# Designed miniproteins, single chains, continued (2): the designs that were tried, part 86

Each design is a single chain, and the fold is of that chain. pLDDT is the mean over its residues in the fold that is shown.

## One batch from the design tools (miniprotein)

Design m6965
Fold by ESMFold2-Fast:
Structure m6965 (fold): chain A 64 residues (1-64)
Amino acid sequence: SHMMKEQEKLLEETYEELSKVSSEEFAERGRKALQTLAEAGASVEELESAGRTLISYAEQKKKE
């Protein structure tokens, strides 16, 4: 795997948060998107930012 363990942990944490806020289906799509970014060379900080954006989006969608 080209992913570091820190990246893998971040993906798992993001999946957990997304599944709580939205749905398992959306959480899986989000995890896959972050994995694609990581494989394309995104840093841990970039993945963290992207994950926070996904969580914020899911929270906004849950409200309406």
Scores: mean pLDDT 81

Design m6966
Fold by ESMFold2-Fast:
Structure m6966 (fold): chain A 61 residues (1-61)
Amino acid sequence: AFELLRELGRIDPEAARRALGLALQAAKEAYKTQSEEEAYKVGLQTLTDEARRALAALRAA
C-alpha cells in the first residue's frame, strides 16, 4: 500500500495525491458504519487498488 503510493508519488505526484484522497474518503465513509480498524482496512484497500491502477497505466506508456 504505502510503498506503491511512494513509488507513484515519485513518478506522478498528482496521481499519488488523487489515490490518497480516494482512500481517505473511502475510510471516512466506512468509519460511519464500521469500526475504526475496518475503516482503516477499507482505506488501505482503496489506496492499493488506485495506486496499482495508476502505476500500471504509467508503466504501459
Scores: mean pLDDT 79

Design m6967
Fold by ESMFold2-Fast:
Structure m6967 (fold): chain A 68 residues (1-68)
Amino acid sequence: MKKYSKEELDKSIDASMVMLSAAVAITTGESEEEVIEIAKKTAKKLGLDVEGESVEELMEKAAELAKV
């Protein structure tokens, strides 16, 4: 099994939280613009640089950051 550093695990968890915040906003019926804003605010709070003009783009970027 690959061993992961605490930093890699923390980054993966934080990126997963960004994706989760977007998924929750989608399921509660928020507009795409509000979902994007929620995801970007969550990323900023966690110190992650996640940029995108669409939910799909933001989720893809967050998934890339979560990859360990």
Scores: mean pLDDT 76

Design m6968
Fold by ESMFold2-Fast:
Structure m6968 (fold): chain A 62 residues (1-62)
Amino acid sequence: ALDMARVVRALYEAGMLPASMTPEEVVALLERHGLVGAPGSSRTRATPEERAAIEAAYRALV
C-alpha cells in the first residue's frame, strides 16, 4: 500500500500542490492520477482512511 502522507509530502516538495488548494482538492488530484491505494488497484476513489491521511498530511504542510 502507498504511504499517503509520504506521497503528499513528495508532491508538495515537487511544487505540485500549491497552498491555494483545499485538502479535498488534493484528495481529488491523487484520485485522478491513480495515486490512491496499492499499485495495480482498480479503485477510482480514496477510502475514508486514505482521504483522512491525505488531508491530515496536507494540513501539516500549509
Scores: mean pLDDT 72

Design m6969
Fold by ESMFold2-Fast:
Structure m6969 (fold): chain A 81 residues (1-81)
Amino acid sequence: SLEERYRELLEKARKLAETMSLDEFVEQVKAFVDSDPRLTPAERAALKAVLDYARDQGLSPEEFVELLEETLRALLRHHRR
C-alpha cells in the first residue's frame, strides 16, 4: 500500500540520518522519491519542497526526518480524500 511504502521510506530515511552527512542524506531521499513509480508528480514536488525547506532552515537530520514524516502523513491523508 502507499501508506506502507511511505513508512518504509521514512524508516530508510531515519537509518540514513544516523550514518550520512546532510547532503548525502538529502540526495538518497530524493533518489528514493524519484525511484518510486507510485508517487504522483504532485507528491514528488511536495516531498522535494520539504527537502528544500529543511535545508533552508538548517534542520538537523533528526528534525529533517520529523518534517518528512509530517509531509508523508499529509500526502497520505490527501490521497485518501
Scores: mean pLDDT 71

Design m6970
Fold by ESMFold2-Fast:
Structure m6970 (fold): chain A 88 residues (1-88)
Amino acid sequence: MLREALDYFTESTRRGGDRELLEKGIELIDNPELREYGRERLKAAKTPEEVRAIAVGLQAGIAEISLGRIEEAFEAFERAERHVLSRV
């Protein structure tokens, strides 16, 4: 599941923030807290750049969860999203 979610996030990012691919990836997230967080952030996103930033944030969050760092996942998401958005 994690690899499949990451593949969707990578492809969404590669296409400049594809919302449909990001939505599909979010539904494959096994951690229910990160999945719901991703859904809420995507609902608030209005531009492809914001969608792309969320995809990168979720990639960072999943990486932390895969290492057993659940508390750090949300902080990693916010740092990665902020870094992406600071470049637009």
Scores: mean pLDDT 80

Design m6971
Fold by ESMFold2-Fast:
Structure m6971 (fold): chain A 88 residues (1-88)
Amino acid sequence: MEEVKKLIEELKEKSKKAKTVDDTYDIAVEIINKAVKLNLTPEQLRKITEEAVKEIEKKGKENGQPEKGKLQAEIIEAMTAMIISVRK
């Protein structure tokens, strides 16, 4: 729980400073990679992914690229689903 909160706070802080959808996507990938390395549960990974999706979609709308934001958010969701599916 504490690790999840810390990663979400880092995600939000870095996303606020990001100027582009691509920068926000890179931040989301970094945070999810950290979560995977910490061997977080599927539920914890999903919570982090939900916040990452919100930040990417928000940045897409702010930059006049809602379709790009939505597509990159869907890639993040697919990546997390794959990670969860292959874990034993």
Scores: mean pLDDT 85

Design m6972
Fold by ESMFold2-Fast:
Structure m6972 (fold): chain A 60 residues (1-60)
Amino acid sequence: SNEKIKELEKKIEEIRAERDKVLADMRSQPDSLENTRAGMVRLFDLTAEEIELEIEKKKL
């Protein structure tokens, strides 16, 4: 339904915004290997979640 598609699109936009924040945080602390590692893990999880939502959207 159109309502479910809009809900999924909103979630995808929220994930993209969160990814931008993670990237900005990583850039603000470039000498922190711990921060970089945590950011890379978070980016991986966010990318996987975005892919799952895009697949769900295509099924509707």
Scores: mean pLDDT 86

Design m6973
Fold by ESMFold2-Fast:
Structure m6973 (fold): chain A 70 residues (1-70)
Amino acid sequence: LKAALASLSPDQLADVLRAAADIPDPAERKRLVTLGMEVFSEKKGVSSEEAARIVGAVLRVIGAEVDREL
């Protein structure tokens, strides 16, 4: 899974992380977000704009998790 995420472009990674918000299994969502963030931190040449898109996708998933706890 991590290798597959690492092969994605920043936009594709953001799309995958955004879709993770819709995963009903909390453990699966957390695993995907954790791996996605790890891959993102290892990517070279990511622009500030691309980084903002990825961060926005992660915040969307985190927001969905927090809303479920409330």
Scores: mean pLDDT 69

Design m6974
Fold by ESMFold2-Fast:
Structure m6974 (fold): chain A 67 residues (1-67)
Amino acid sequence: MSVQELVDKAIEAIKKGKVEEAREYINQLLKLGKVTISQALEVFRAALETGDEETALLALELIQQSS
C-alpha cells in the first residue's frame, strides 16, 4: 500500500466517523516517516472539519514529523 493510499483511507475513515480505523491508518503513516507536509495537512483538515480533536492531534504529529 502506498503512502497516498494510507492518507486516502485515513481521510475516508475520519469522514465516516470511524475513529479507531482512522487512528490505525495515521499510526501507520507516523511509523513510515515519509509523509509530506501536504499529505499531513490533508489528514489534519479532515479531522478539524469533522470535529475529531483526538485525530487532529495525531495528524499534528504527522505535520511535525514531515517538517
Scores: mean pLDDT 82

Design m6975
Fold by ESMFold2-Fast:
Structure m6975 (fold): chain A 69 residues (1-69)
Amino acid sequence: MDEEARRLARELSEAAKNKDVEKLKEIGQRAYELGYRFLARLADAAVKAIESGNDKLVEQIAKFAERLA
């Protein structure tokens, strides 16, 4: 995985841990524009998990993104 993808994964993990929906949407959009489809989907999943109150899924997404970094 390249340096930029790793940086986005780290930012995604942090934003998910902080439940920062605005930051997650920014990360998802940037990942989509750069062709990192998996990170874009992961960011979208995190936003939906936060909006639905699924704290366990938010934690799982954050941990998964941290492993990608």
Scores: mean pLDDT 85

Design m6976
Fold by ESMFold2-Fast:
Structure m6976 (fold): chain A 120 residues (1-120)
Amino acid sequence: MIIVDSDASERMKEKAREVAERLKDYNVELVVFEPDVNDGEILLEISTKRYDLVVVFSDGGLALGLAPLLEENNIPAIVVDEEGVMPEEIIAHLERLPNVTILLNASVEEVVEKVEELLE
């Protein structure tokens, strides 16, 4: 599953779409996280479906909210910050989580390579 925040920049949303297209043969689901609209559905899917990997496009807020649930369900996670401006305190917090990999200012190719590495 690939998740992008509805409040994310158009550049981040486009990068998420490009990653999803590159990974289409891996049975990828791309979802836009909209608070108070589909948050409950996405959280339920993370808790009930056995995902091999979740990719979160976030500058920190969404990733911080989702990371504990992903850890509880033993789901590997990649957090992608398109702008490379994620606060150091958020990076430090996420780096303490053994299931989380952080990619700052990463290209589409770098994200795809990391997904393929973790799915081996």
Scores: mean pLDDT 76

Design m6977
Fold by ESMFold2-Fast:
Structure m6977 (fold): chain A 84 residues (1-84)
Amino acid sequence: IDELKKKAMELTGEALALLREIYETHPELLPQLEAEIAALDAAARALGEVIRQENPDEEELRKALEEFEAALEAFKAKVAELLA
């Protein structure tokens, strides 16, 4: 479960770094990314809730992590589409 928490921290760090990069280099894309950013925020909130539990369920944490990864992949795909 500690491995899943570590992965969650790494993925959230990656998401924050990407958002910062878009804000600094391509702020004009932010309106086009509203849906993907909202989905990513919702997934991050759900993941954070599981991580903050004293004894988080491993399967619950894994599912929340998978949902966050999916949202992050969708965000990356949309950014790539808009930059093409």
Scores: mean pLDDT 80

Design m6978
Fold by ESMFold2-Fast:
Structure m6978 (fold): chain A 71 residues (1-71)
Amino acid sequence: GPGQERDAAGKEIAAKNKELIEKLKEEIKNDESLSVEKYVGKMLLLMVLELGLDIGTEEEFQKVLEEVKKK
């Protein structure tokens, strides 16, 4: 039923976000040479992922952040 499909989709998003969160945290922790812009962008992405939102791909989300930053 619809509840089972929602639960499966939520679990899949959570698993994807968990993997991206771990990768992003490692990048932030290990790269002390990150520019302020890259650091802020990665922190914003981390916050969005921790809220459980489906952002598509990290690359697509970063492109949106770059466009917003220019305006």
Scores: mean pLDDT 67

Design m6979
Fold by ESMFold2-Fast:
Formats: C-alpha cells, sequence, structure tokens
Structure m6979 (fold): chain A 108 residues (1-108)
C-alpha cells in the first residue's frame, strides 16, 4: 500500500515536495493529472536510475532512498495545479497506485 504526502495550496515560485512511501517496489512512477486530462508520467525512480519528463525538465528532481520516493518541483506555475499520484511497480509485475494528493498553485 502506498502513502503520499505533500499536497496543498502553493503560490507561483514556490517549491513543491511530494513524498511516497512504499515497501519492496522496484520502480516508482510519478503521475500528474490536470483537470479534464488523463494522467501523464512526469518522473520515475528505481534504486539505480531516474527519469524526468521533458514537460518538467529543469524544474523537477526525483529521488529514491529505501522505501521513500521524493518528487521535488521548483519554481511552481499555475499550470502545475493537478492531482499527483505515485505508482509502485513490484518484482512480480504487479502495481499499486496511491490515492493521489491535490496541489493547487495560485498567482503570488
Amino acid sequence: MISESGGGTFYSGDTLTLTSRHSGAVQVLWLQQKPGEPPQLIAMATETAEFVSPSVRGRATVTREGDVSTLTLRNLQVEDTATYFSQAIYPDGTSERGEGVQVTVLER
């Protein structure tokens, strides 16, 4: 079971830090779902590798330390307003998606 934290209301220029807790996952995906749109993959971490989508490249960092994956998104924009999900992929090929955290970004 995945537990996510770090959502809430932010202002343009702020830094967002989202944390996902999982156990035994080989890969953790970070998905962004904007209002009226399907979820998009924005970042991914394994124990040895990281990926960040071109849409957030230069602003996003993803890390994994043991059972914790952290997505950091700097210089927030109003367009970053979305529900953010983590999805863990396990060694047996099963996956589990968290319930998501709502992030709202307002003009400063």
Scores: mean pLDDT 82

Design m6980
Fold by ESMFold2-Fast:
Structure m6980 (fold): chain A 77 residues (1-77)
Amino acid sequence: SVLKQLNEFVANAKAELRALIDAGAPLAVIRQALDDILARLDDFARQHSVPQSVLNQAKKDLRDFTDALLAQAAAAA
C-alpha cells in the first residue's frame, strides 16, 4: 500500500538523519540532508498521488524529528 511505502520512506529518512547527527556531521550537512529528503518526499508524493495534508504532516514530522535530535545533541555537548 502507498501508506506502508510512505511509512517506510519516513522511517528510512529518520534513520539517515539520526546517523548523520550521531556521527557529528556539521549542521550545514544535516540541513542539506533534510532538504534533499523533503525534495525526495515531494517526488514520492507526486508519483503516488499522496494527499497534500498527508504530505504536509510527513514533512512536519521529519522537520520536528530533526529539530528534536539537534536540540538533544546540543544539550549533550
Scores: mean pLDDT 88

Design m6981
Fold by ESMFold2-Fast:
Structure m6981 (fold): chain A 98 residues (1-98)
Amino acid sequence: SVAEIRKLAEETLKILEEVKKLLEENKDLIDPKTLSVYLARVTVIRSSVDFALRLVDDYEAGKASEKTLKNAEETVRTSLRQAKDLLEEVKKLIEEKK
């Protein structure tokens, strides 16, 4: 459903904000090149979520098909997995630097 896709997108964005906060709070423990790479990964995942939400908006406006909605759901589910993986990777990186 549209509501479920929006809920998954909000969960993904919340995880990405947590990742960004962890990177910013621990920047002194992370070399600048590695920090830049992780921040870029946050940006890429966020862009995928923003794109999927635009597809959902088009569907609700009657401008997109059920197939487009399904593609938006698959994109958000993939982005959620990527965000969770990124959070675990960043937590491990910080723990290893302490």
Scores: mean pLDDT 89

Design m6982
Fold by ESMFold2-Fast:
Structure m6982 (fold): chain A 76 residues (1-76)
Amino acid sequence: SVASEFFELLLRGIEERADEATVEELLRLAREHRAELEEPYRAASARFQEFLAAHPDASEEELLERIKALLREMAE
């Protein structure tokens, strides 16, 4: 799915230094498929906000690991 492809590329970009081709592909998917990405993004955002509310003292490392975990789930 488009959402799976988008979040897989986004995760790869975070784990590896995103090259120009990866950034261009992410922007293309976001522009061409905004409607398909809106609901998955909203769901991931809600889950991240719940994590923040439950862990107000979370370190930046913990936040990054949570973001990566959410992106892995959205890529499936």
Scores: mean pLDDT 78

Design m6983
Fold by ESMFold2-Fast:
Structure m6983 (fold): chain A 55 residues (1-55)
Amino acid sequence: MEKIDRSVEHGLELARQGAPKRDAVQAAIKLAREQGLDEDEINEVAERVAQALGP
């Protein structure tokens, strides 16, 4: 699994467990940074989680 996809899935899993959207996005960003993703990749992770959790 790509590092971006892994970070996105981490955020989505937290949301499935009841985390608010903001907390899920922040957790995905944190994992992306820990995996060594650059700022453009981190922004993609945040956008994908936010879009998936939608209105």
Scores: mean pLDDT 83

Design m6984
Fold by ESMFold2-Fast:
Structure m6984 (fold): chain A 98 residues (1-98)
Amino acid sequence: SLNQGRRYARRAIRHARSAIRYAQQGDLDSAIRYLRRARRYARRGRRYYRQAGDLEGTRYLDLAIRYLDLAIRYAQQGDGDSARSYAGVAVVYLRRAL
Protein backbone atom coordinates (compact mmCIF):
# COMPACT_ATOMS: atom_id res chain seq x y z
CA SER A 1 0.00 0.00 0.00
CA LEU A 2 1.04 3.64 -0.42
CA ASN A 3 0.95 4.04 3.38
CA GLN A 4 3.48 1.18 3.72
CA GLY A 5 5.64 2.85 1.05
CA ARG A 6 5.57 6.10 3.04
CA ARG A 7 6.62 4.23 6.22
CA TYR A 8 9.66 2.86 4.37
CA ALA A 9 10.46 6.34 2.99
CA ARG A 10 10.36 7.73 6.57
CA ARG A 11 12.72 4.95 7.74
CA ALA A 12 15.05 5.80 4.84
CA ILE A 13 15.02 9.49 5.92
CA ARG A 14 15.92 8.56 9.54
CA HIS A 15 18.84 6.36 8.43
CA ALA A 16 20.09 8.95 5.90
CA ARG A 17 20.04 11.63 8.65
CA SER A 18 22.03 9.31 10.94
CA ALA A 19 24.54 8.83 8.09
CA ILE A 20 24.87 12.62 7.69
CA ARG A 21 25.62 12.99 11.43
CA TYR A 22 28.25 10.21 11.36
CA ALA A 23 29.89 11.71 8.25
CA GLN A 24 29.98 15.12 10.01
CA GLN A 25 31.86 13.42 12.88
CA GLY A 26 34.31 11.78 10.44
CA ASP A 27 32.91 8.28 11.13
CA LEU A 28 32.60 7.21 7.50
CA ASP A 29 32.24 3.49 8.32
CA SER A 30 29.07 4.20 10.33
CA ALA A 31 27.91 6.67 7.66
CA ILE A 32 28.24 3.97 4.95
CA ARG A 33 26.33 1.45 7.11
CA TYR A 34 23.42 3.89 7.63
CA LEU A 35 23.44 4.97 3.94
CA ARG A 36 23.14 1.31 2.88
CA ARG A 37 20.20 0.87 5.30
CA ALA A 38 18.57 4.04 3.93
CA ARG A 39 19.02 2.74 0.36
CA ARG A 40 17.48 -0.64 1.32
CA TYR A 41 14.41 1.04 2.85
CA ALA A 42 14.07 3.44 -0.12
CA ARG A 43 14.11 0.46 -2.54
CA ARG A 44 11.40 -1.30 -0.49
CA GLY A 45 9.32 1.88 -0.40
CA ARG A 46 9.68 2.30 -4.17
CA ARG A 47 8.08 -1.14 -4.71
CA TYR A 48 4.97 -0.10 -2.74
CA TYR A 49 4.73 3.24 -4.60
CA ARG A 50 4.87 1.41 -7.95
CA GLN A 51 2.19 -1.10 -6.84
CA ALA A 52 -0.03 1.85 -5.76
CA GLY A 53 0.43 3.57 -9.16
CA ASP A 54 2.15 6.62 -7.62
CA LEU A 55 4.46 7.36 -10.55
CA GLU A 56 5.64 10.74 -9.19
CA GLY A 57 6.51 9.26 -5.77
CA THR A 58 8.27 6.34 -7.50
CA ARG A 59 10.35 8.85 -9.54
CA TYR A 60 11.35 10.73 -6.34
CA LEU A 61 12.38 7.43 -4.70
CA ASP A 62 14.46 6.50 -7.80
CA LEU A 63 16.24 9.87 -7.52
CA ALA A 64 16.77 9.40 -3.77
CA ILE A 65 18.29 5.93 -4.37
CA ARG A 66 20.64 7.39 -7.03
CA TYR A 67 21.85 10.09 -4.59
CA LEU A 68 22.24 7.54 -1.75
CA ASP A 69 24.44 5.48 -4.12
CA LEU A 70 26.55 8.59 -4.83
CA ALA A 71 26.80 9.32 -1.08
CA ILE A 72 28.00 5.75 -0.42
CA ARG A 73 30.59 5.99 -3.24
CA TYR A 74 32.05 9.27 -1.94
CA ALA A 75 32.07 8.02 1.68
CA GLN A 76 33.98 4.90 0.51
CA GLN A 77 36.55 7.26 -1.09
CA GLY A 78 36.96 9.14 2.24
CA ASP A 79 35.04 12.22 1.00
CA GLY A 80 32.68 12.86 3.91
CA ASP A 81 31.70 16.35 2.66
CA SER A 82 30.42 15.06 -0.70
CA ALA A 83 28.79 12.08 1.06
CA ARG A 84 26.89 14.48 3.37
CA SER A 85 25.85 16.71 0.45
CA TYR A 86 24.51 13.82 -1.65
CA ALA A 87 22.78 12.22 1.38
CA GLY A 88 21.13 15.61 1.99
CA VAL A 89 19.82 15.70 -1.60
CA ALA A 90 18.50 12.14 -1.12
CA VAL A 91 16.60 13.28 2.02
CA VAL A 92 14.97 16.10 -0.03
CA TYR A 93 13.71 13.59 -2.64
CA LEU A 94 12.56 11.12 0.07
CA ARG A 95 10.54 13.95 1.65
CA ARG A 96 9.04 14.88 -1.75
CA ALA A 97 7.82 11.27 -2.05
CA LEU A 98 5.86 11.68 1.24
Scores: mean pLDDT 92

Design m6985
Fold by ESMFold2-Fast:
Structure m6985 (fold): chain A 63 residues (1-63)
Amino acid sequence: NLSELKEQIEKLNISEEAKNLLIHAIEKNGSLSAEKVQKLLNCAQNAKNDQELSACVAKVLEV
């Protein structure tokens, strides 16, 4: 699961810092449902900078 997500994230046209943020957040939270994964990828596509990405990821993984 993480390997597939990592491949998708690495394909995204975003900074290496943003890619690491996504991978770390997914790994730490363990919430790998397809819906959450899709929302995280949408965060990466729509965020204009690393702060927006971080905020979007936090909302998706909010427990």
Scores: mean pLDDT 70

Design m6986
Fold by ESMFold2-Fast:
Structure m6986 (fold): chain A 78 residues (1-78)
Amino acid sequence: DTVAQALESVGEVAARLVEEGDYDLAADVLRQAARVFESRGHTEAAEGLREVARGVEEGKLTAEEVRDRLLELARRVR
């Protein structure tokens, strides 16, 4: 998968967890993805994922906002 495709997939998983009210697990998924992307040299993707994870952990992002942020991040890294 391309970096952009992987970001969209991660965003969908995290958004579904937010819909279920599982903010801690959603944030963990995003942080795990950030570590993987950073280890592969995708620093912008990793930084964006950490920003979204923080918003999710604080309960400040809706599922739709999580999806939108990951789609925007996917566009920026292309």
Scores: mean pLDDT 85

Design m6987
Fold by ESMFold2-Fast:
Structure m6987 (fold): chain A 90 residues (1-90)
Amino acid sequence: SEIEKLLNSLSVEAKRYLKKLAEEILLKFNEAYADKSKSKEEIIEEIREIKEKAKEEILNDPRLTDEEKEKMIKLLDYLEEELIKSVEEA
């Protein structure tokens, strides 16, 4: 898959960092999704906000190459799309 190709092209360090960021996004998503007072629109906005924070962290990390940054951001974009789809289809 496209996702597997992108993941396999990253360094071990970049993969670990991406996993940490993805886990933080998933935790925030699960908390928002469990909150019955939140609308679908509010949950989607929170997903977008945490992903944008993760993207900014990647862009500001001097240890990552520009190519790694682009690949990691693309992988986070895929995660965002899947989570938003899950909310919309619920």
Scores: mean pLDDT 85

Design m6988
Fold by ESMFold2-Fast:
Structure m6988 (fold): chain A 87 residues (1-87)
Amino acid sequence: GLSKFEGYAGLAETGVVTHPKALVGAMVTYAIAYSETQNPFFRRQFDQYYNLGLQNSDPVSFQRVLAEAIDTLRREGYDKAAELLRR
């Protein structure tokens, strides 16, 4: 179920960080990393991409992709990561 968001994270790595899918993909990646490690670096990266999504993307598309990511994380058992995205 997560492969779609892994592809979206790849868009962020190519510098396409303003696209809603790329932002959410990066957020999913860092939320999972933080839930597994508790490393504050991953939490800071998550917060940066979240703020970019709220300020500098299409808010309707961003919220839609974000909702899809939350549902996917819950179905895959990443409850802590899903809670970070629900802020």
Scores: mean pLDDT 78

Design m6989
Fold by ESMFold2-Fast:
Structure m6989 (fold): chain A 101 residues (1-101)
Amino acid sequence: MPEVEARVEVKEGDESGELEVEVIASDGRVLGHGVGRSDSASGRTGATLAAIGGAMSGALDPSVTRLEIRAVGSGTPIGRESAELAARGGKETAEGVAKSL
């Protein structure tokens, strides 16, 4: 398929109350990364948007018709996501993930 498959991993960041979101390709490469505050909806959405946007910018070429992203919970107090995300969903996808945190 012309799609790139990746997982979204959500974990506690390096600082208390910080959220780290990574988009990781099936081969283990980090395609996108975002950091924000775990204690605010804006911070969670911002971190998710940064990670997904980075992945789309880094992985997107003219031959890629879709980047499909699967959310995976990290086992931290903040991460329990198990949703499939469509890269073309953009903001809606990021808001959906942020609401599940």
Scores: mean pLDDT 57

Design m6990
Fold by ESMFold2-Fast:
Structure m6990 (fold): chain A 94 residues (1-94)
Amino acid sequence: SMETLQQAENYEREGVEFEIASDYERAGLMYEKAAELLKNVDPRRSARLYANAMRMFYKAGDYERALEYATKALQLSPSNVEARLLKEEAEKKI
């Protein structure tokens, strides 16, 4: 729905704001919420947002959540090189 797209845009904007503030954990949570809303509506955009969440959790030192969101990004976009590489790096940290 239009409301779902607007909610996803609001979460994505909040994610960007937290990322600029170097609040990586909250940025990751906002990108994850946006990705979940778009999963069945726009899988390509959802994959990018899961990849954003992955990067944020990796920067926060949360390697388990980084690995989780790398997996979700790859489920929607198996050719995502960044997600594959970051998955390997996160696995080494656990």
Scores: mean pLDDT 89

Design m6991
Fold by ESMFold2-Fast:
Structure m6991 (fold): chain A 97 residues (1-97)
Amino acid sequence: MEEKKKLEEREKKIAELLRETLEKLEELEKKGASFEEKKELVIETLERLKEVADEETRKVLDEKIEEIENSKEAAEEMIKGIRDAVEALELKKENPL
């Protein structure tokens, strides 16, 4: 039962981090920032996400960071994933079940 509260607090921190990252990505796009700047922001976000993640999720995030560092396509997919995740979180906020 206390585990549920810890999970909810972790979800809130993840949601906040993803929203801040999406806002920064949108600012970079409006400024005509390079792909490298967007890639660096995504990697920084995944590194911060590892601090609140469990051990299994940390391993997945490490693999994703390596993929992003070596592939433009992987970085673009992760940017889309962040947008989709924030959209899903906003939908949950509008319709809390």
Scores: mean pLDDT 75

Design m6992
Fold by ESMFold2-Fast:
Structure m6992 (fold): chain A 110 residues (1-110)
Amino acid sequence: MEPPEVFVGVLEEATPEQRARAEAIVDDNIAIFEAYGAKVGRGRVRLENGRIVEMEFEKDGKKYRFKALETEELAPGFLRARLLSDDGKEYDAIVDLPTATALVLEEAPP
């Protein structure tokens, strides 16, 4: 089985304090996912009016761009989005605003 594609990133709108903390969280998540055999990329997430608009991630020298198809707030500051990549693949994304971090996972085929 091909390992899942995982992307972890920091919000572009993060404060300097959130950014420093978020970078550490992203590094920890990448290390954990890679230890379990996942293919992991690093990136950034853009919000507009509290909604996920755009994400850009890099893995193995390749850039991945995602557009939000839909975004919902599951809890205050905890967002879920369904994303479409440039190559037509769908991804689920979770964004945690208090930590200014995002996690994007390739959706399993039905």
Scores: mean pLDDT 77

Design m6993
Fold by ESMFold2-Fast:
Structure m6993 (fold): chain A 79 residues (1-79)
Amino acid sequence: EVDKEKLGKLIAEMLREQAELFRKQGKLKAAAALERAARLAEEGRIEEAVELVATSPDLSEVDRSLLLMQVGIAKSIVS
């Protein structure tokens, strides 16, 4: 449970930083998708957060791949 909370917080922080960058670039829909995923991760709903990133039409294939790689790194750090 503690590790799941730590992982969720780490993922949420990462997604919020990327969302802020997307907002600065004018990618408002992509930013909104990442803000939604960050909220899910903060609630411990990590699988739903990952699924939202993986399936969001507002994210490019490259953006999805990079974000999912970063989630994998976060999981390896917490584990």
Scores: mean pLDDT 81

Design m6994
Fold by ESMFold2-Fast:
Structure m6994 (fold): chain A 102 residues (1-102)
Amino acid sequence: MIDESSLVYKLLKKYMPDFPEELIKELAEADSRGELLSFIGKHLLDPERQRELLVALAGLLIAGGFSREAVIDYLQNGFLVDRELAEEAVEEALKRYPKLLE
């Protein structure tokens, strides 16, 4: 059993302070109910939230030491997003948060 709600909340607040606070709290609440994956899936179907959520997730994985290629593969296989969208999310994360490259 994976405890991800506290970690996800902390990492999003640390690396994406401009990310909507309400969405971050909704993710934490969904995880407490055992609905985190279904909640993420729902938001990935919303074009307005999809980009920000993918950028946040890409940034978190890069901060965790994953390579660009590994993150793209994870987004495609784990969340079933198009390769182009996964690549754009990684590039946007690196542009907004250059400390991820340090």
Scores: mean pLDDT 68

Design m6995
Fold by ESMFold2-Fast:
Structure m6995 (fold): chain A 74 residues (1-74)
Amino acid sequence: SAVEELIRGKKFEETLEKDLEEALKETGNKEEAIKATKEAVEAFAEYLRSQGHDKAAEALLEQARKWFEKLKKE
């Protein structure tokens, strides 16, 4: 599906990075910005599951998990 391709593409990481930058501007706090970005990802995954896009939701959560792990190890 187009959603699944979007999630597995390079644009997904760019979207997460942009969302984190925006949250950092709003909160002024890296920990709060990371939390807000995680909550947004989880909410979108739940939305995808509600629409029957279970595989897309799983891909979203897995890609996000890898990106957050990379961010935490910096």
Scores: mean pLDDT 75

Design m6996
Fold by ESMFold2-Fast:
Structure m6996 (fold): chain A 70 residues (1-70)
Amino acid sequence: SMADERAVEAVAELMLERLAAGETRVPTEELRKVALEAGASEDRVEEIIERAEKLALQQYILAQEAAARA
C-alpha cells in the first residue's frame, strides 16, 4: 500500500540520517514508532523495518560508489 511505502521511506531516511551523524544503529523501538506514525499497521511494522534496512543499505552503498567514481 502507499502507506507501507511511505513508512519504508520514512524509516530508511531515519536510518540514513543516523548513519550520517556517526551512529551505527537506531533502536528498534524508535524505528517502530516512525513506521507507525507514517501510517503502517502493527502487523506490518516488522516487514516495513526489514524493507527499510535493505533500502537504506542499498542507498548507502550507491552513495559510496558514486563518491568513489567522482
Scores: mean pLDDT 81

Design m6997
Fold by ESMFold2-Fast:
Structure m6997 (fold): chain A 109 residues (1-109)
Amino acid sequence: MREEIEEEGRRAVEAARAGDLEAVREALQRIVELTRKSEDPEEAKLALEELMRVIRAAFRQGDLEIVDVGLEALEEAAKIAIEKGVDPLEAEILVGMGRLMLGVLRVTS
């Protein structure tokens, strides 16, 4: 599972850098599904970190739409990860960072 999460994360980051919204959506959905299938909080936390990498890549490209869909996926995955035993504070910090990035693009785009 860890290798699958990291592979989908790489695909999503590359798609985000290319501005390929459809490829990003597909990879994000797979990462959220892998979060649901995770057997331990370490795997669930890795999925949140990979989603955050996608958001950061899109933010660097100024791609508001990809940051927005990435944040939606991160919010869903964070709820699942907390249920899997990830620290709620760690999950909330990542979601808060994503929300801040989206807000910055909305006022600077």
Scores: mean pLDDT 86

Design m6998
Fold by ESMFold2-Fast:
Structure m6998 (fold): chain A 79 residues (1-79)
Amino acid sequence: MSFEELVIEAARKVLELTADLPKELQDRVLDTFARIVELVKSGRFDEAEAVLDEARATFPAETQPAIDVMREFLEKVKE
């Protein structure tokens, strides 16, 4: 699977998992994913993991499935 296909698949899953959340929270989760994607494109995997770990610690429990998708994305792009 290409990097672009991995981004599209992960983005779609994040959107589906956050669709029923308040818009402000959905926007924050999506902004976090966009930041992770940009860091990965720049080869900054350590910074991407730090962003993901901070999100996991600070975001509400309802967002954790979307954060898990971001973790899976990051693991797949490292392969």
Scores: mean pLDDT 84

Design m6999
Fold by ESMFold2-Fast:
Structure m6999 (fold): chain A 65 residues (1-65)
Amino acid sequence: SMEERAREAAERIRERHSDVVESVEVEGDTILLRLKESTVEQEVGAAIDAIGEAIEVGAELRLVP
């Protein structure tokens, strides 16, 4: 299902960016990404990877404050 693919994508994001990811949750077809306050380079890197993962699995990505 889409939700299963989105959860797999969320786990990959969490694993690759554990130092800057506060949380990654999946709600339906949406991946919710919360980042720790970090360097701009680390935050942008995590966001770009998350965008790529969301596109690949056909999910929406939302950044949560």
Scores: mean pLDDT 84

